Designed miniproteins, single chains, continued (2). Designs and how they scored, part 66

Each design is a single chain, and the fold is of that chain. pLDDT is the mean over its residues in the fold that is shown.

## One batch from the design tools (miniprotein)

Design m6424
Fold by ESMFold2-Fast:
Structure m6424 (fold): chain A 72 residues (1-72)
Amino acid sequence: SRLALVEAGARELVALLEAHGDEMFASLSPEEVRRLIERLRGLLAQLRKEGASQELLDALQRRIDWLEARLA
């Protein structure tokens, strides 16, 4: 299903952020990190609307919170 494909892509993205978050944060400008956060928030809203698993929603929210904390 379309939801299953979107969830699979989101899980891969979360895994990449968990594995390489520090490297990615170090290589991106603050403006690029803010744009990434906006895109991740959009993805979270889309996943929530389509009924994605709570585990995936929570994992993505943790990555957003981590990025925001580092910008503050």
Scores: mean pLDDT 85

Design m6425
Fold by ESMFold2-Fast:
Parts: structure tokens; sequence; C-alpha cells
Structure m6425 (fold): chain A 85 residues (1-85)
């Protein structure tokens, strides 16, 4: 549970960093939407006692972040997410 929450916090931090590097309003809006959705998933992780549900919530958050990172890369933003285990 603590590792899952830490992973989501790192993902959120990386999305905020990409937003600061972006000058594209459309990309910034997509990042804000992803941050909102991932924050909601983080709250669900905090409430969950089921390890399988926690794994599914983290997987979904990582998929959302990956889509945003790919769009940022397409827009020319060079950023490598750093995950500390």
Amino acid sequence: KEEALRTLDVVLENLEKIKKLSTDPELQAEIDKAIGEIRKLREEVEKSTDPEEIRQLVRRALQLAAKVFEKAKEKGIKFIPEIVG
C-alpha cells in the first residue's frame, strides 16, 4: 500500500514537471485532466484493503500517465520519468 501511494506521488510529480516545461495550452489541459484522474485513483488506493484492487488502480494510473508522457514526447518535450523504489 505505501509503495503504491509513493509510486502515484512520483507519477503526479512528473506530470507537474512536464506541465511546467510545456507552452502548449492543449497539452497543459490534458496533463491537468490526467492529474485529476490519478489523484482520484490515489484516494481509492488509500481506501482500499484489497491488494488486487490496489494493483488495478496503480496500473490504470500508470496507463493514464504513459499516454500523457507519449503526447508530451510527440510535442518535443524531452522528459524521462524517475521512479524511486
Scores: mean pLDDT 74

Design m6426
Fold by ESMFold2-Fast:
Structure m6426 (fold): chain A 77 residues (1-77)
Amino acid sequence: MKELEEALKYVRKALDAVRAGNRDEAIEYFEKALKLAKSPEVQRLLAEAINAVRSGDYDRAIELFEKALELLEKELE
């Protein structure tokens, strides 16, 4: 439970960093979230989002993070 809450916190911080244009901060928080994620689908979405941030495709990164957040929030229910 606590690991899932921490993953959710880091994904939200990463999303905020992407929206602010803070690439390095976004990648750091995404990597922290990826280490805490237990679901293969969430891990896949976070890994793709990190790659999108690295390539400068912030719109795609935001979309992938919103999908990961939805899955993480569903796991908490």
Scores: mean pLDDT 80

Design m6427
Fold by ESMFold2-Fast:
Structure m6427 (fold): chain A 64 residues (1-64)
Amino acid sequence: SPMDEMLKLADELARLVVEALRAGKISPREMQQILTEVSNAMLTLSPEETAKLIKKLIEEVREK
């Protein structure tokens, strides 16, 4: 389902964010901003639109 696909992407993003934080590539504030953006999207957007946002955030974290 679109919800299951979104949640799989959210799990991947969470793992990448934790790894980036552990490696010093992002700050705790940047982590908080990412988590807030995802939470707001889940409350206000469809699962499909939230999945698009999460994919963008995954790419941004990978570039660091």
Scores: mean pLDDT 88

Design m6428
Fold by ESMFold2-Fast:
Structure m6428 (fold): chain A 58 residues (1-58)
Amino acid sequence: KAAQLAAIAAAKRERAEYMELMRSGKIPVTVAIGRILRAIGDGLQAGLDGGIPLEEAL
């Protein structure tokens, strides 16, 4: 449970980082979107594994 919450938090941080880089124009939008989607997937998987509601995993 605690490990899954930590994984979700890490995924949310990565997602936020790439959203910021995309908005600032520092990286291509296609690269940013790919990384954001991967982070969302990682967070959702951790939520499923830990029985955490999907709204908290996003």
Scores: mean pLDDT 77

Design m6429
Fold by ESMFold2-Fast:
Structure m6429 (fold): chain A 74 residues (1-74)
Amino acid sequence: SLSEDEQLYLDTIEALVRLAKQAVEKGDIETARRYVEAAEQLYERTKDVLSPEQAEKVRKLIEETRKLVDEAEA
């Protein structure tokens, strides 16, 4: 079972990624960038607390979302 802190970190990263994707779809690239940056920063601070499997899953999710934002900014 996940700790309360681990679950909170996972839920927060997933929420930030979701908000970033929604912002890209609406053409709000500045807001999308802010959300993906927040997700990246939270991941870097918490990745050692997450299980390897969960860390890898959210890392890939963040990377996919970063790619969407970068492509929209180009």
Scores: mean pLDDT 85

Design m6430
Fold by ESMFold2-Fast:
Structure m6430 (fold): chain A 59 residues (1-59)
Amino acid sequence: SRVEALIATVARPGEPINIAQAITIFQSLGYSTKEAYQIVSATGKTVLSQAELKALIAK
């Protein structure tokens, strides 16, 4: 999928994704910088699992 391809540009399979990387992925999916930041910051985390990031995108 497009999402998995984007994740593969920043992390290896099973590696956690930091907030800056997560924001970049959301921007690549068409979200504005502000929207990406708000979605990612709402998690309260500094690092996301790949499953957590996929769950955020799926909603």
Scores: mean pLDDT 81

Design m6431
Fold by ESMFold2-Fast:
Structure m6431 (fold): chain A 73 residues (1-73)
Amino acid sequence: MVEELREQAKKYALEALEALKKGDVEKAIEYAEKALKALKEGLIAAGADEEELEKLYEKTLEEVKKKIEELAK
């Protein structure tokens, strides 16, 4: 269900932000990864191209990890 996967992605994104606020970089990255995975699965369920989304997921995850590490400096 696309809507449920979207809500799951939001929940994980909020958990990532809470972890980042506490200085827990490891947890922030873990939850960000879960959020992006849920978003990817939701878009695939909505009819988006799986191969294209896999590439976007990998690129976005790399950028998000870099940003979390940068903010933790």
Scores: mean pLDDT 79

Design m6432
Fold by ESMFold2-Fast:
Structure m6432 (fold): chain A 56 residues (1-56)
Amino acid sequence: SDEELKKEVMELTGLSEEQIDSVMAKGFSAEELLELAKEAGTGEGFERLVVRKLLE
């Protein structure tokens, strides 16, 4: 479920639910954010990957 995926992204990145909801509103699915969080390995890396994808 999206709720479970969001929770995992929060745990991996350290971001709040409100911050994750804001990123999802930009057109990211919970599944996509989870993959980006796993790829990044850090909260800072995750934010960088999200910004890069938004600027494509």
Scores: mean pLDDT 78

Design m6433
Fold by ESMFold2-Fast:
Structure m6433 (fold): chain A 71 residues (1-71)
Amino acid sequence: DRDAAWSQEFAARARELRAQGKSLEEIRRELLRWVEEKVAREGLSPEEVERLRRIAEMTVQGLAEGERARA
C-alpha cells in the first residue's frame, strides 16, 4: 500500500523534525519541500502529487491536534 508507506515516511520525518525542536510551520515547510523533491525524482502523476500533499498536510494536522490535546 503506497499511501500507507508514504504516511509512515512522513510521520517518521515529522517525528525527527519535532525531536530537533522544529515548529509546526517549519515541519510543514520541510514536508512540502520533500513532496516537491519526490515529484522531481519519481515522475509522479498529478493525482499522486495531490495524494502526497494531502498526506503531508494530514501529518502536520495530526501533530497540531496532539499539541492542542497536551495544552
Scores: mean pLDDT 78

Design m6434
Fold by ESMFold2-Fast:
Structure m6434 (fold): chain A 96 residues (1-96)
Amino acid sequence: MIKEAEELIKKAEKLLKEAEELIRRAREALDAGKLEEARRLLEEAEKLLKEAEELLKKAKELAEKAKNEELKKKILELEIRLGVLQLEIAVLKRLL
């Protein structure tokens, strides 16, 4: 159970890092006037964030069953990061 939660957390963390990179590239594309490229990058980032959200939800259920406060804390940190990235995408989409 703990090992499963840790594996889900690692997968979610990787997806969040990939989404951050896509958002950074989307911002650069937007600044360069490449609106179609920016839109595609943001759509790809949104897909990764949805996958990360599902993984974090499952990891949270496992951490709660294990009563593991360290895992719950790490999941909360990733959930906050997910929320920030979702807001960044929403802001950038309004500029398109």
Scores: mean pLDDT 88

Design m6435
Fold by ESMFold2-Fast:
Structure m6435 (fold): chain A 64 residues (1-64)
Amino acid sequence: VSESLKELALEALIRLGYSEEEARKRVEELVRLSEEENNRKATLELVALAILNIGLELDEELAK
């Protein structure tokens, strides 16, 4: 899992209203499942959160 993917997923959770602490714990768990247990679903969830973050950023820009 790349550093940029982790950061995008973290920011998505914060944008959705999670606390920084809760968001960080969720991302750390998904990274652990992805890297240590080769859990493909966890990897896909990280990617989905990163894509969601990009979508939320675009929505904010379009709302201006």
Scores: mean pLDDT 79

Design m6436
Fold by ESMFold2-Fast:
Structure m6436 (fold): chain A 66 residues (1-66)
Amino acid sequence: SAIQTALAALLREAEENPDLTVEELAEMARRMLESYGRPELAEELARRLRQQKTLAEALAVVREYI
């Protein structure tokens, strides 16, 4: 799906940027999913990402959606 492709691209970008914070990743994911017309999924994923303590744990959550 277009959403899975976009999330995979976001995951690759985040893996290449070790300075990225969990909050920045959550906001990027939220904006992207809202742009695809999925505001409920955007809020759910952003909320789950913000609950993670490390970027590595947040990336594992993103992988569940791909």
Scores: mean pLDDT 87

Design m6437
Fold by ESMFold2-Fast:
Structure m6437 (fold): chain A 75 residues (1-75)
Amino acid sequence: MAKVEELLKQVRELVEKAREAVKNNAPLSEIEKIAREAVLAASQLRDMSTDKAVREEAVQLVLEVAKLLKEAKKK
């Protein structure tokens, strides 16, 4: 389904955006905003998709965002 593929791409792009924000020492508020958007998109993806591989990737992307938030909060 095109909508599932679009959401998956959106989550991947948000995770990369969060990673770059952490690397560039962006304000914590900006990183938290990107992380919230990524988690929301991943939740929608999990609700829409019954594909185990897609759901597993969504979970992994959420875990990656959580790690990035921990890194940002260390400062």
Scores: mean pLDDT 80

Design m6438
Fold by ESMFold2-Fast:
Structure m6438 (fold): chain A 60 residues (1-60)
Amino acid sequence: MITLTLKFDNEEQAKLFAEIVKKLDPNATVTVDGTTVTISSDLSPEKLIGLLLQALGELL
């Protein structure tokens, strides 16, 4: 299991990113606290990085 914490400039971006991550990996545990998003996943590092890059791309 890998746990990552990401900080965004505002709560709206954090919430949108969290929803995209949940859509891409429904089995991940995603927690939002203000501008901070914490993701816990059983995916390999390569798969998780790919998912995060895709989620960031959808946010932009």
Scores: mean pLDDT 82

Design m6439
Fold by ESMFold2-Fast:
Structure m6439 (fold): chain A 99 residues (1-99)
Amino acid sequence: MRDLASRIVDQAVRRAQQLLRDSDSPQSRTDALRLLASALARAAELVGDSGLARQARRLADSPRPDPDRLQDVVRRAQQRGIVSPQTAQLGLDVADTVR
């Protein structure tokens, strides 16, 4: 499960990076953050972390997700072993790029 969870987030990070490369608009920044938050929610659900899944889901459902809150969710996912350190760093970089 952890390998699958990390893979889901890694794919979402790569997709978010492509969105930001193709277009640097407020909409693409929002879409990138929501995509990553949605993947984190799915990953947390797969490993049974209902608390983290709820936090990530709230960000994914937000019309204006907060990059700082997304970074907090990414760090917690790493601490709980849901994502690899490498995938976590890429997620933090995406959130930092949209600031």
Scores: mean pLDDT 85

Design m6440
Fold by ESMFold2-Fast:
Structure m6440 (fold): chain A 75 residues (1-75)
Amino acid sequence: MNREEVLRLLREVAGFDEEEAEEFIELAKTNMGLSDEEILELLKRIKETAEGRERAAVRALEAMFKEGVKPAPKE
């Protein structure tokens, strides 16, 4: 469980809508093998350490999750 808290934090911290938040969770779980608890811990750490850059940090994590499975072509 805790999926609702992850969705809420993604919406509050990163400004994601419901679809974007669910896509982030699926990428983290499927591509990186993270649990809801591990995702929550990452989001809480970003909220505490990013200091006004929380949205950018969460979006950077999303990009890393996507790149971990299919690296974007440089072209």
Scores: mean pLDDT 72

Design m6441
Fold by ESMFold2-Fast:
Structure m6441 (fold): chain A 55 residues (1-55)
Amino acid sequence: KVEELLKKAKELEAAGDYIGAARTYIELSQLYLKLGDYEKAQAYFDKAKALLLKG
């Protein structure tokens, strides 16, 4: 699931769908929070915020 979400986020970002990419990065952040990987969760959440500011 993580690999599929990361691929999807990158494809959406490359297509200029910043809102779609941001939503996918938020989903990745939430998934890493459940796994206890707070560093990756924070990184993906920050990425999502940056993309939303572009939209």
Scores: mean pLDDT 82

Design m6442
Fold by ESMFold2-Fast:
Structure m6442 (fold): chain A 82 residues (1-82)
Amino acid sequence: SMEEMLKRMKELLEEAKKLAEEYKKEKDEEKKKEIRREIAIIEGEVTLLLLKARLLNAPEEYIEEMEEILEEIQEIEDEMLA
């Protein structure tokens, strides 16, 4: 369902936020690299869920909320590269 897809995307966003907090505390460059890879995988999953929602002709309200989640994950990634 659309509600289940949105719920999954919100869970993925919370996981990305948790990983970003771990990244800020991490001193080992290889572990930082692994955290960045994990967040990139999450971005991929969120992107595929958004594409699936569009293919299923989800209401615009759901699409907008899903796009906001993807944008938040992308902002997290941008901050980690700064």
Scores: mean pLDDT 88

Design m6443
Fold by ESMFold2-Fast:
Structure m6443 (fold): chain A 59 residues (1-59)
Amino acid sequence: ASKEQIEKALELADKEGVRAVTTEGLSPEEAREYGIKVASEKYGVPEEVLREYIEKGIG
């Protein structure tokens, strides 16, 4: 995936994760995994790549 696609995917993962915690009452860990899955499906970025970026605090 391109750098731009990764950046957009990370932004979407964060937005969907926050929404899942605040609206659906998911735990932070469940919300993070939900956001990663949604962003991965939309932008075609592997879930493992998005997890690595989030763990390093990048994006």
Scores: mean pLDDT 78

Design m6444
Fold by ESMFold2-Fast:
Structure m6444 (fold): chain A 95 residues (1-95)
Amino acid sequence: LEEKIAEYKKKAESKDKKVAAEAYRNLGLVYLEQGKYEEALLYLGKAIELDPNYAKAYYDLGKLFEAQGKYETAKKAYERALYLDPNFEEAKKAL
């Protein structure tokens, strides 16, 4: 629980942008699962800042907005995920 958050925070300090982006995405998912939407948005935003082509981070952003009832914004995030990865089946199903 807390150990996983600490692990991801340490990996987020990585000098490798791809590793850091993945760690931020994982932090965003942990907070999304806990219903902590402000923290989830912060960390998913950091993942996208480090890797603007991170299709999975846009998909998770879509799930975050959907959980908040922001369906139009969620749709745009899912469309961006599918644009970046046309074979992303989960993003296709979400549209």
Scores: mean pLDDT 86

Design m6445
Fold by ESMFold2-Fast:
Structure m6445 (fold): chain A 78 residues (1-78)
Amino acid sequence: VEDAVVLAAPILEGGGANPKELRFGIVLLFKEGTTKEQMEEAVELFIKRNSKYELESVEIDLEKRTARIIFKEKVNPA
């Protein structure tokens, strides 16, 4: 199977009101010809591999061949 992921670029999103609550994102860039199903599978694998983090949002853009995944750090309650 051809590798659907071309590049993964981290997004730093400002940590909100609490400096110990970090949000970070990953943008997956895919080759032209990658199907929606392949993109969704790659997103699912990333989520599974990063299960220590809380998933906040997922946006898949088939036309642009991008997937944006935002995680929130699972921090022990203060």
Scores: mean pLDDT 65

Design m6446
Fold by ESMFold2-Fast:
Structure m6446 (fold): chain A 88 residues (1-88)
Amino acid sequence: MEKEEFARWLLDQVLKVRPDTKLSEEEKEEMIEKIVKELEELEELAKKMSEEEYEKLLKELEEAKANSTPEQQKVIDAIIKLIEEAKK
């Protein structure tokens, strides 16, 4: 999945948790651009991580997932997948 498509999907998941949130098209595009930049930074960090740092990060994300709502768990799963793909 392209980073922009992934960012749009992530924003959609967040908006499902907050159905009362009314974002303009411009506000949505601004959030998507911010998410894309954060995802790019996360991929670069993952590529530079040692195996020990990588395993620690995955453990912390799994622990965060266990204490999260179902919608937040979907977002965390997607981030874990992104990190795993970047580390290959």
Scores: mean pLDDT 76

Design m6447
Fold by ESMFold2-Fast:
Parts: sequence; structure tokens; C-alpha cells
Structure m6447 (fold): chain A 61 residues (1-61)
Amino acid sequence: AEEKAKRYQSLYSRLMVLAMQLPEETAEKIFNEVEKAEEFPDSQRIKRLEELVQEAEAELS
């Protein structure tokens, strides 16, 4: 659905910005999790990206 595509793109963009601020090893782990999430159904993929964003923000705080 259009709403899911927009939500995914927003989360992906946010996660990329956060990954740029993290150590290379941590950013690589995030990218690997994003690749795994590509195999998930849309709703589960969005939920996983939301979790990754929260984890990345916690690493920066």
C-alpha cells in the first residue's frame, strides 16, 4: 500500500542518517538487519525498521 511504502521510506532514511553517526561495525550490523528485513512481509519489515531506529538512537544517547 502507498502508506506502507511511505512509512518504510521514512524509516529507511532515518536509519541511514543514524547509521552515518555510528561506528562502522555498528552501522554494518544495522545494514545486515535491514537486508534480512527485506525478506519479511511489509508490516513486519516496517516494525523491524522501527526497532532498528530505536536501537540506533539509544546507541547515540
Scores: mean pLDDT 80

Design m6448
Fold by ESMFold2-Fast:
Structure m6448 (fold): chain A 59 residues (1-59)
Amino acid sequence: AAAMAEEGTLVARYAQELATALKNKDWEKADEIYERLVKELGDKEFAESVRKLIEKAIA
């Protein structure tokens, strides 16, 4: 079994929380989670791609 990179584990955790916030239409919480993800990754473009994938999955 391949070990996931720490970054991948972090993304998975935040993606789950962000999806829950978006489904609940809790925009304030969703923005906070997204901002934290951007800060932790240091890559806004990658974080935005993750957000778009989640939005597409829940649409």
Scores: mean pLDDT 71

Design m6449
Fold by ESMFold2-Fast:
Structure m6449 (fold): chain A 67 residues (1-67)
Amino acid sequence: SDAELVAEVARLAREARELAAQGRYEEALKLIQKALDVAKQISDPVIRAVAVHDLTEAAEELRAKLE
């Protein structure tokens, strides 16, 4: 269900934030990439678009830390 997918995205994003707070940016980015794959499976187009947008921004911020 969409509720289960949203919960999984939230869990992965929270774990990624915890890793990023520890300076573990490569591991955080891998979790955000996994969250993006899950978010793309959400059937509601508005919820999917918001989740993909937010996760894409998070991935870009993490990639900037790896340069």
Scores: mean pLDDT 89

Design m6451
Fold by ESMFold2-Fast:
Structure m6451 (fold): chain A 57 residues (1-57)
Amino acid sequence: MAPSVEGLEKGLELAKEFGNEKAVKYAELAIEAAKAGDDEKAAYYNGLASLELNKSL
């Protein structure tokens, strides 16, 4: 299932709060892909953003 733009934007805000620049970049790419209708690319970048964010915890 494709990640929702709303869910991706919440992830982006969390990445910014933790100051993880890589997670922010991947979350931005995921949002762009989702808005373009590229569900596979959106899921891929969302996964990378989550992985980078987890390293900051």
Scores: mean pLDDT 78

Design m6452
Fold by ESMFold2-Fast:
Structure m6452 (fold): chain A 99 residues (1-99)
Amino acid sequence: LIEKALESIEKAEEVIRKNEGKALKVTIGSSEEGFIFVSAEEDSAKEPFELPPGAAESIVETVVERPGETTVLEGVAPESGLALVEAARKALERKRKEL
C-alpha cells in the first residue's frame, strides 16, 4: 500500500539525517504494483561516496520500471541518501496520481 511505502521513505530519511557524516547502506525496491520502498542503515564498514548528479533519479526510475526488484547501495554519503529519498518520494507521488 502507498501508505507503507511513504512510511518507509520517511523512516529512511530519519535514519539518514541521524547519521550525518556517516556512510549508509540504502536498499531501494518496488512492489509488483509499482510502489517504491526505501530503507537505510548505517554502514560503518565503508567510506562515504557521493552519487553523480542525476544518478539518484536514474536509480529510482530503473527500480520503478522493474517491479519486484531490489537494489542495494553500500557506502552512500548522507547527501546522496537524501537525494535517493527525494527521488523515491517523487516517484510515489507520480504513482499516487495514476491511481
Scores: mean pLDDT 78

Design m6453
Fold by ESMFold2-Fast:
Structure m6453 (fold): chain A 75 residues (1-75)
Amino acid sequence: LQPLSPEEAERLKQEAIELAKKAVESDGSTAARYIAAVNLLAVGLELSGQTEYAEEVRKALDEAIKKIEERRKAK
């Protein structure tokens, strides 16, 4: 895999955080698709050597999943 520049990694991190927010605001299959996209971005960052950016994305993903589960329990 070609390494990502730090600027490209930052952009992908920001996109992943936005997708995680959309997942929290979405239901069912739409939320699942956003979660899958965020997870793919985290894996891509990790494989590209951008471990710190990948960790930030994984943190956002974990928070989004917790919020989605809380919404499902309240539904």
Scores: mean pLDDT 80

Design m6454
Fold by ESMFold2-Fast:
Structure m6454 (fold): chain A 56 residues (1-56)
Amino acid sequence: SSSLLEEIKKKILELKEKDTFDLDDLIELRKKLVEAGLASESEKEQLERYEKNLKE
C-alpha cells in the first residue's frame, strides 16, 4: 500500500542520518520490506535470525 511505502521511505531516510544502526532498526526496516513484498528470500531468512536473537 502507499502508506507502507511512505513508512519505508521515512525509515530509510532516518537510518541514513544515524551514525549507527541497532538491531531493532534493521529488524523494523526488513519487516516493512517483507510486508511490502520487496524483500528477497535471503532477506526474509536474515529477518528470522534477527528476531530469534532478540527473543533470547
Scores: mean pLDDT 68

Design m6455
Fold by ESMFold2-Fast:
Structure m6455 (fold): chain A 70 residues (1-70)
Amino acid sequence: MLEEARRVYEKAKEAIKNNDIKKAVEHIQEGVRLLRAALEAGADPETVREIYNLVVEATKLLKKAIEKKK
């Protein structure tokens, strides 16, 4: 799960760098689904926290990218 979340985060960053906001949103949504799956599976609190932090950081990067396109 954590490795999948890291891959999704890297894909979200790549999409943001390429100004592909739609793909960035899709990858962030996958990150949210992985977070939910980790919670449902009773994953370690550290794993859940790391996945949550990856989703939060990707969302912050997306917001910053959208602000530049105003």
Scores: mean pLDDT 81

Design m6456
Fold by ESMFold2-Fast:
Structure m6456 (fold): chain A 91 residues (1-91)
Amino acid sequence: SKTAAARALLALAERLLAEGKYAEAALAAGRAAVLAGEAGDLELARRALELAVEAAKGGMKDPADLAKAIAGALAGIGGAYLAGLKTGEKV
């Protein structure tokens, strides 16, 4: 399921962040947020977005890592937006 895949990616992102692999952690967290958003799991999407932002902050020392971390964070924002839209909220 998308929720199970999102949880697996979030766990992977947490492990990567602990290893100092900021770009990979941000990308995994961003993908987790998208999947959680598509599944309607707003809490999981928010957690994934928070992790993606934290990974982006860690990646600031390397321009290439920073670019990947930003891409992951943007994917997370999109996932959270889709989750909100799925609940039928407009404003």
Scores: mean pLDDT 73

Design m6457
Fold by ESMFold2-Fast:
Structure m6457 (fold): chain A 64 residues (1-64)
Amino acid sequence: SEEEKLKKLKEEREKINRLIGEILRRIGDALQEGIDSGDKELMDKKLEEVNEEALKEIKEIEKE
């Protein structure tokens, strides 16, 4: 039914929004740590780690 389709879409949207929020927070944290430390290399490494984790999480959602 259309109501069941809408519920599923809402659940998927909530999962996606949650993931996006987590990724943005991790990026913000990495940037802030880089600013606080003044270490660009540390910041770049942390951003790379966030990107790798985000890609893995996105791939898992795509498979489900």
Scores: mean pLDDT 79

Design m6458
Fold by ESMFold2-Fast:
Structure m6458 (fold): chain A 65 residues (1-65)
Amino acid sequence: MREELAELLRELYLNDDFESLKELVEKLGEQARPLLEELAQDPDPAVAFAARLALKYLEESKESL
């Protein structure tokens, strides 16, 4: 799960596919927050940036923290 999500986040970020990233976050929902917080601290900057953007989209969705 973690490695698959990290690779997907990296790919979407590098391709500027922010709409698919937002859609993924909406599908995963609040349950993804702990994993996204871990990935936001990833030593790979593309993964870290993508995870931070995903957390922002999670906040913008109608789901509570």
Scores: mean pLDDT 77

Design m6459
Fold by ESMFold2-Fast:
Structure m6459 (fold): chain A 66 residues (1-66)
Amino acid sequence: SEEELAAGLEKAVAEAIRRYGLYPPPEELARILSRHTGIPFERVLPIARADNHVDHVGVRLLLEFG
């Protein structure tokens, strides 16, 4: 559900910022997001590579998969 995805994204964003700040390496950001949301790494990675700002990727995933 969108609510479950939003909760996973909130946890992923918090972890990413804590470990790397606002601009994690795209592969690490994709791993963190995939782990918390259940979206496959291969689907998150192109989005993170296009823009690795944590908040921007979070919003994009919510719009695309929510």
Scores: mean pLDDT 88

Design m6460
Fold by ESMFold2-Fast:
Structure m6460 (fold): chain A 61 residues (1-61)
Amino acid sequence: REAGVANLVAALRTRYPNQPDLIARTEAELRALAAEIADREEWRLGVTRVVAAFEEEAAAA
C-alpha cells in the first residue's frame, strides 16, 4: 500500500506540477486511508474517491 500511495502521488505530481499544496493534502489523505482500511476492495474504492476529489478541486482552480 505504501508503494501504491507513492506511485499515485508521483503520477499526480507529473500531471499537476502547479498543484503542490493540493497534492500534499491528497497524499496525507491517501496515507491515512492506507493506515485505516485493511480490506483491499475498500482501499481501492477509497483511493478512487480521494483521486476523484483531487481532480475535481484541481479542475476548479
Scores: mean pLDDT 75

Design m6461
Fold by ESMFold2-Fast:
Structure m6461 (fold): chain A 65 residues (1-65)
Amino acid sequence: KEEKAKELEEEAEKKLEEGRERAKKVLEEYKEEDPTVATGRALREIGEGVQEAIELRRKRREVLE
């Protein structure tokens, strides 16, 4: 039970990190074209990572009861 909860928390942290890495990539790709568009897309990537992490943490809470 604790092992599965730990795995879910690790996945949640991984999703947050993936979102941050995608945001960095988007900033690099679009910074020369339009900084406003780059920033908006980067924020969207961060938001997706946060949403995925929330879902995984909800499952973790259910496993832990």
Scores: mean pLDDT 77

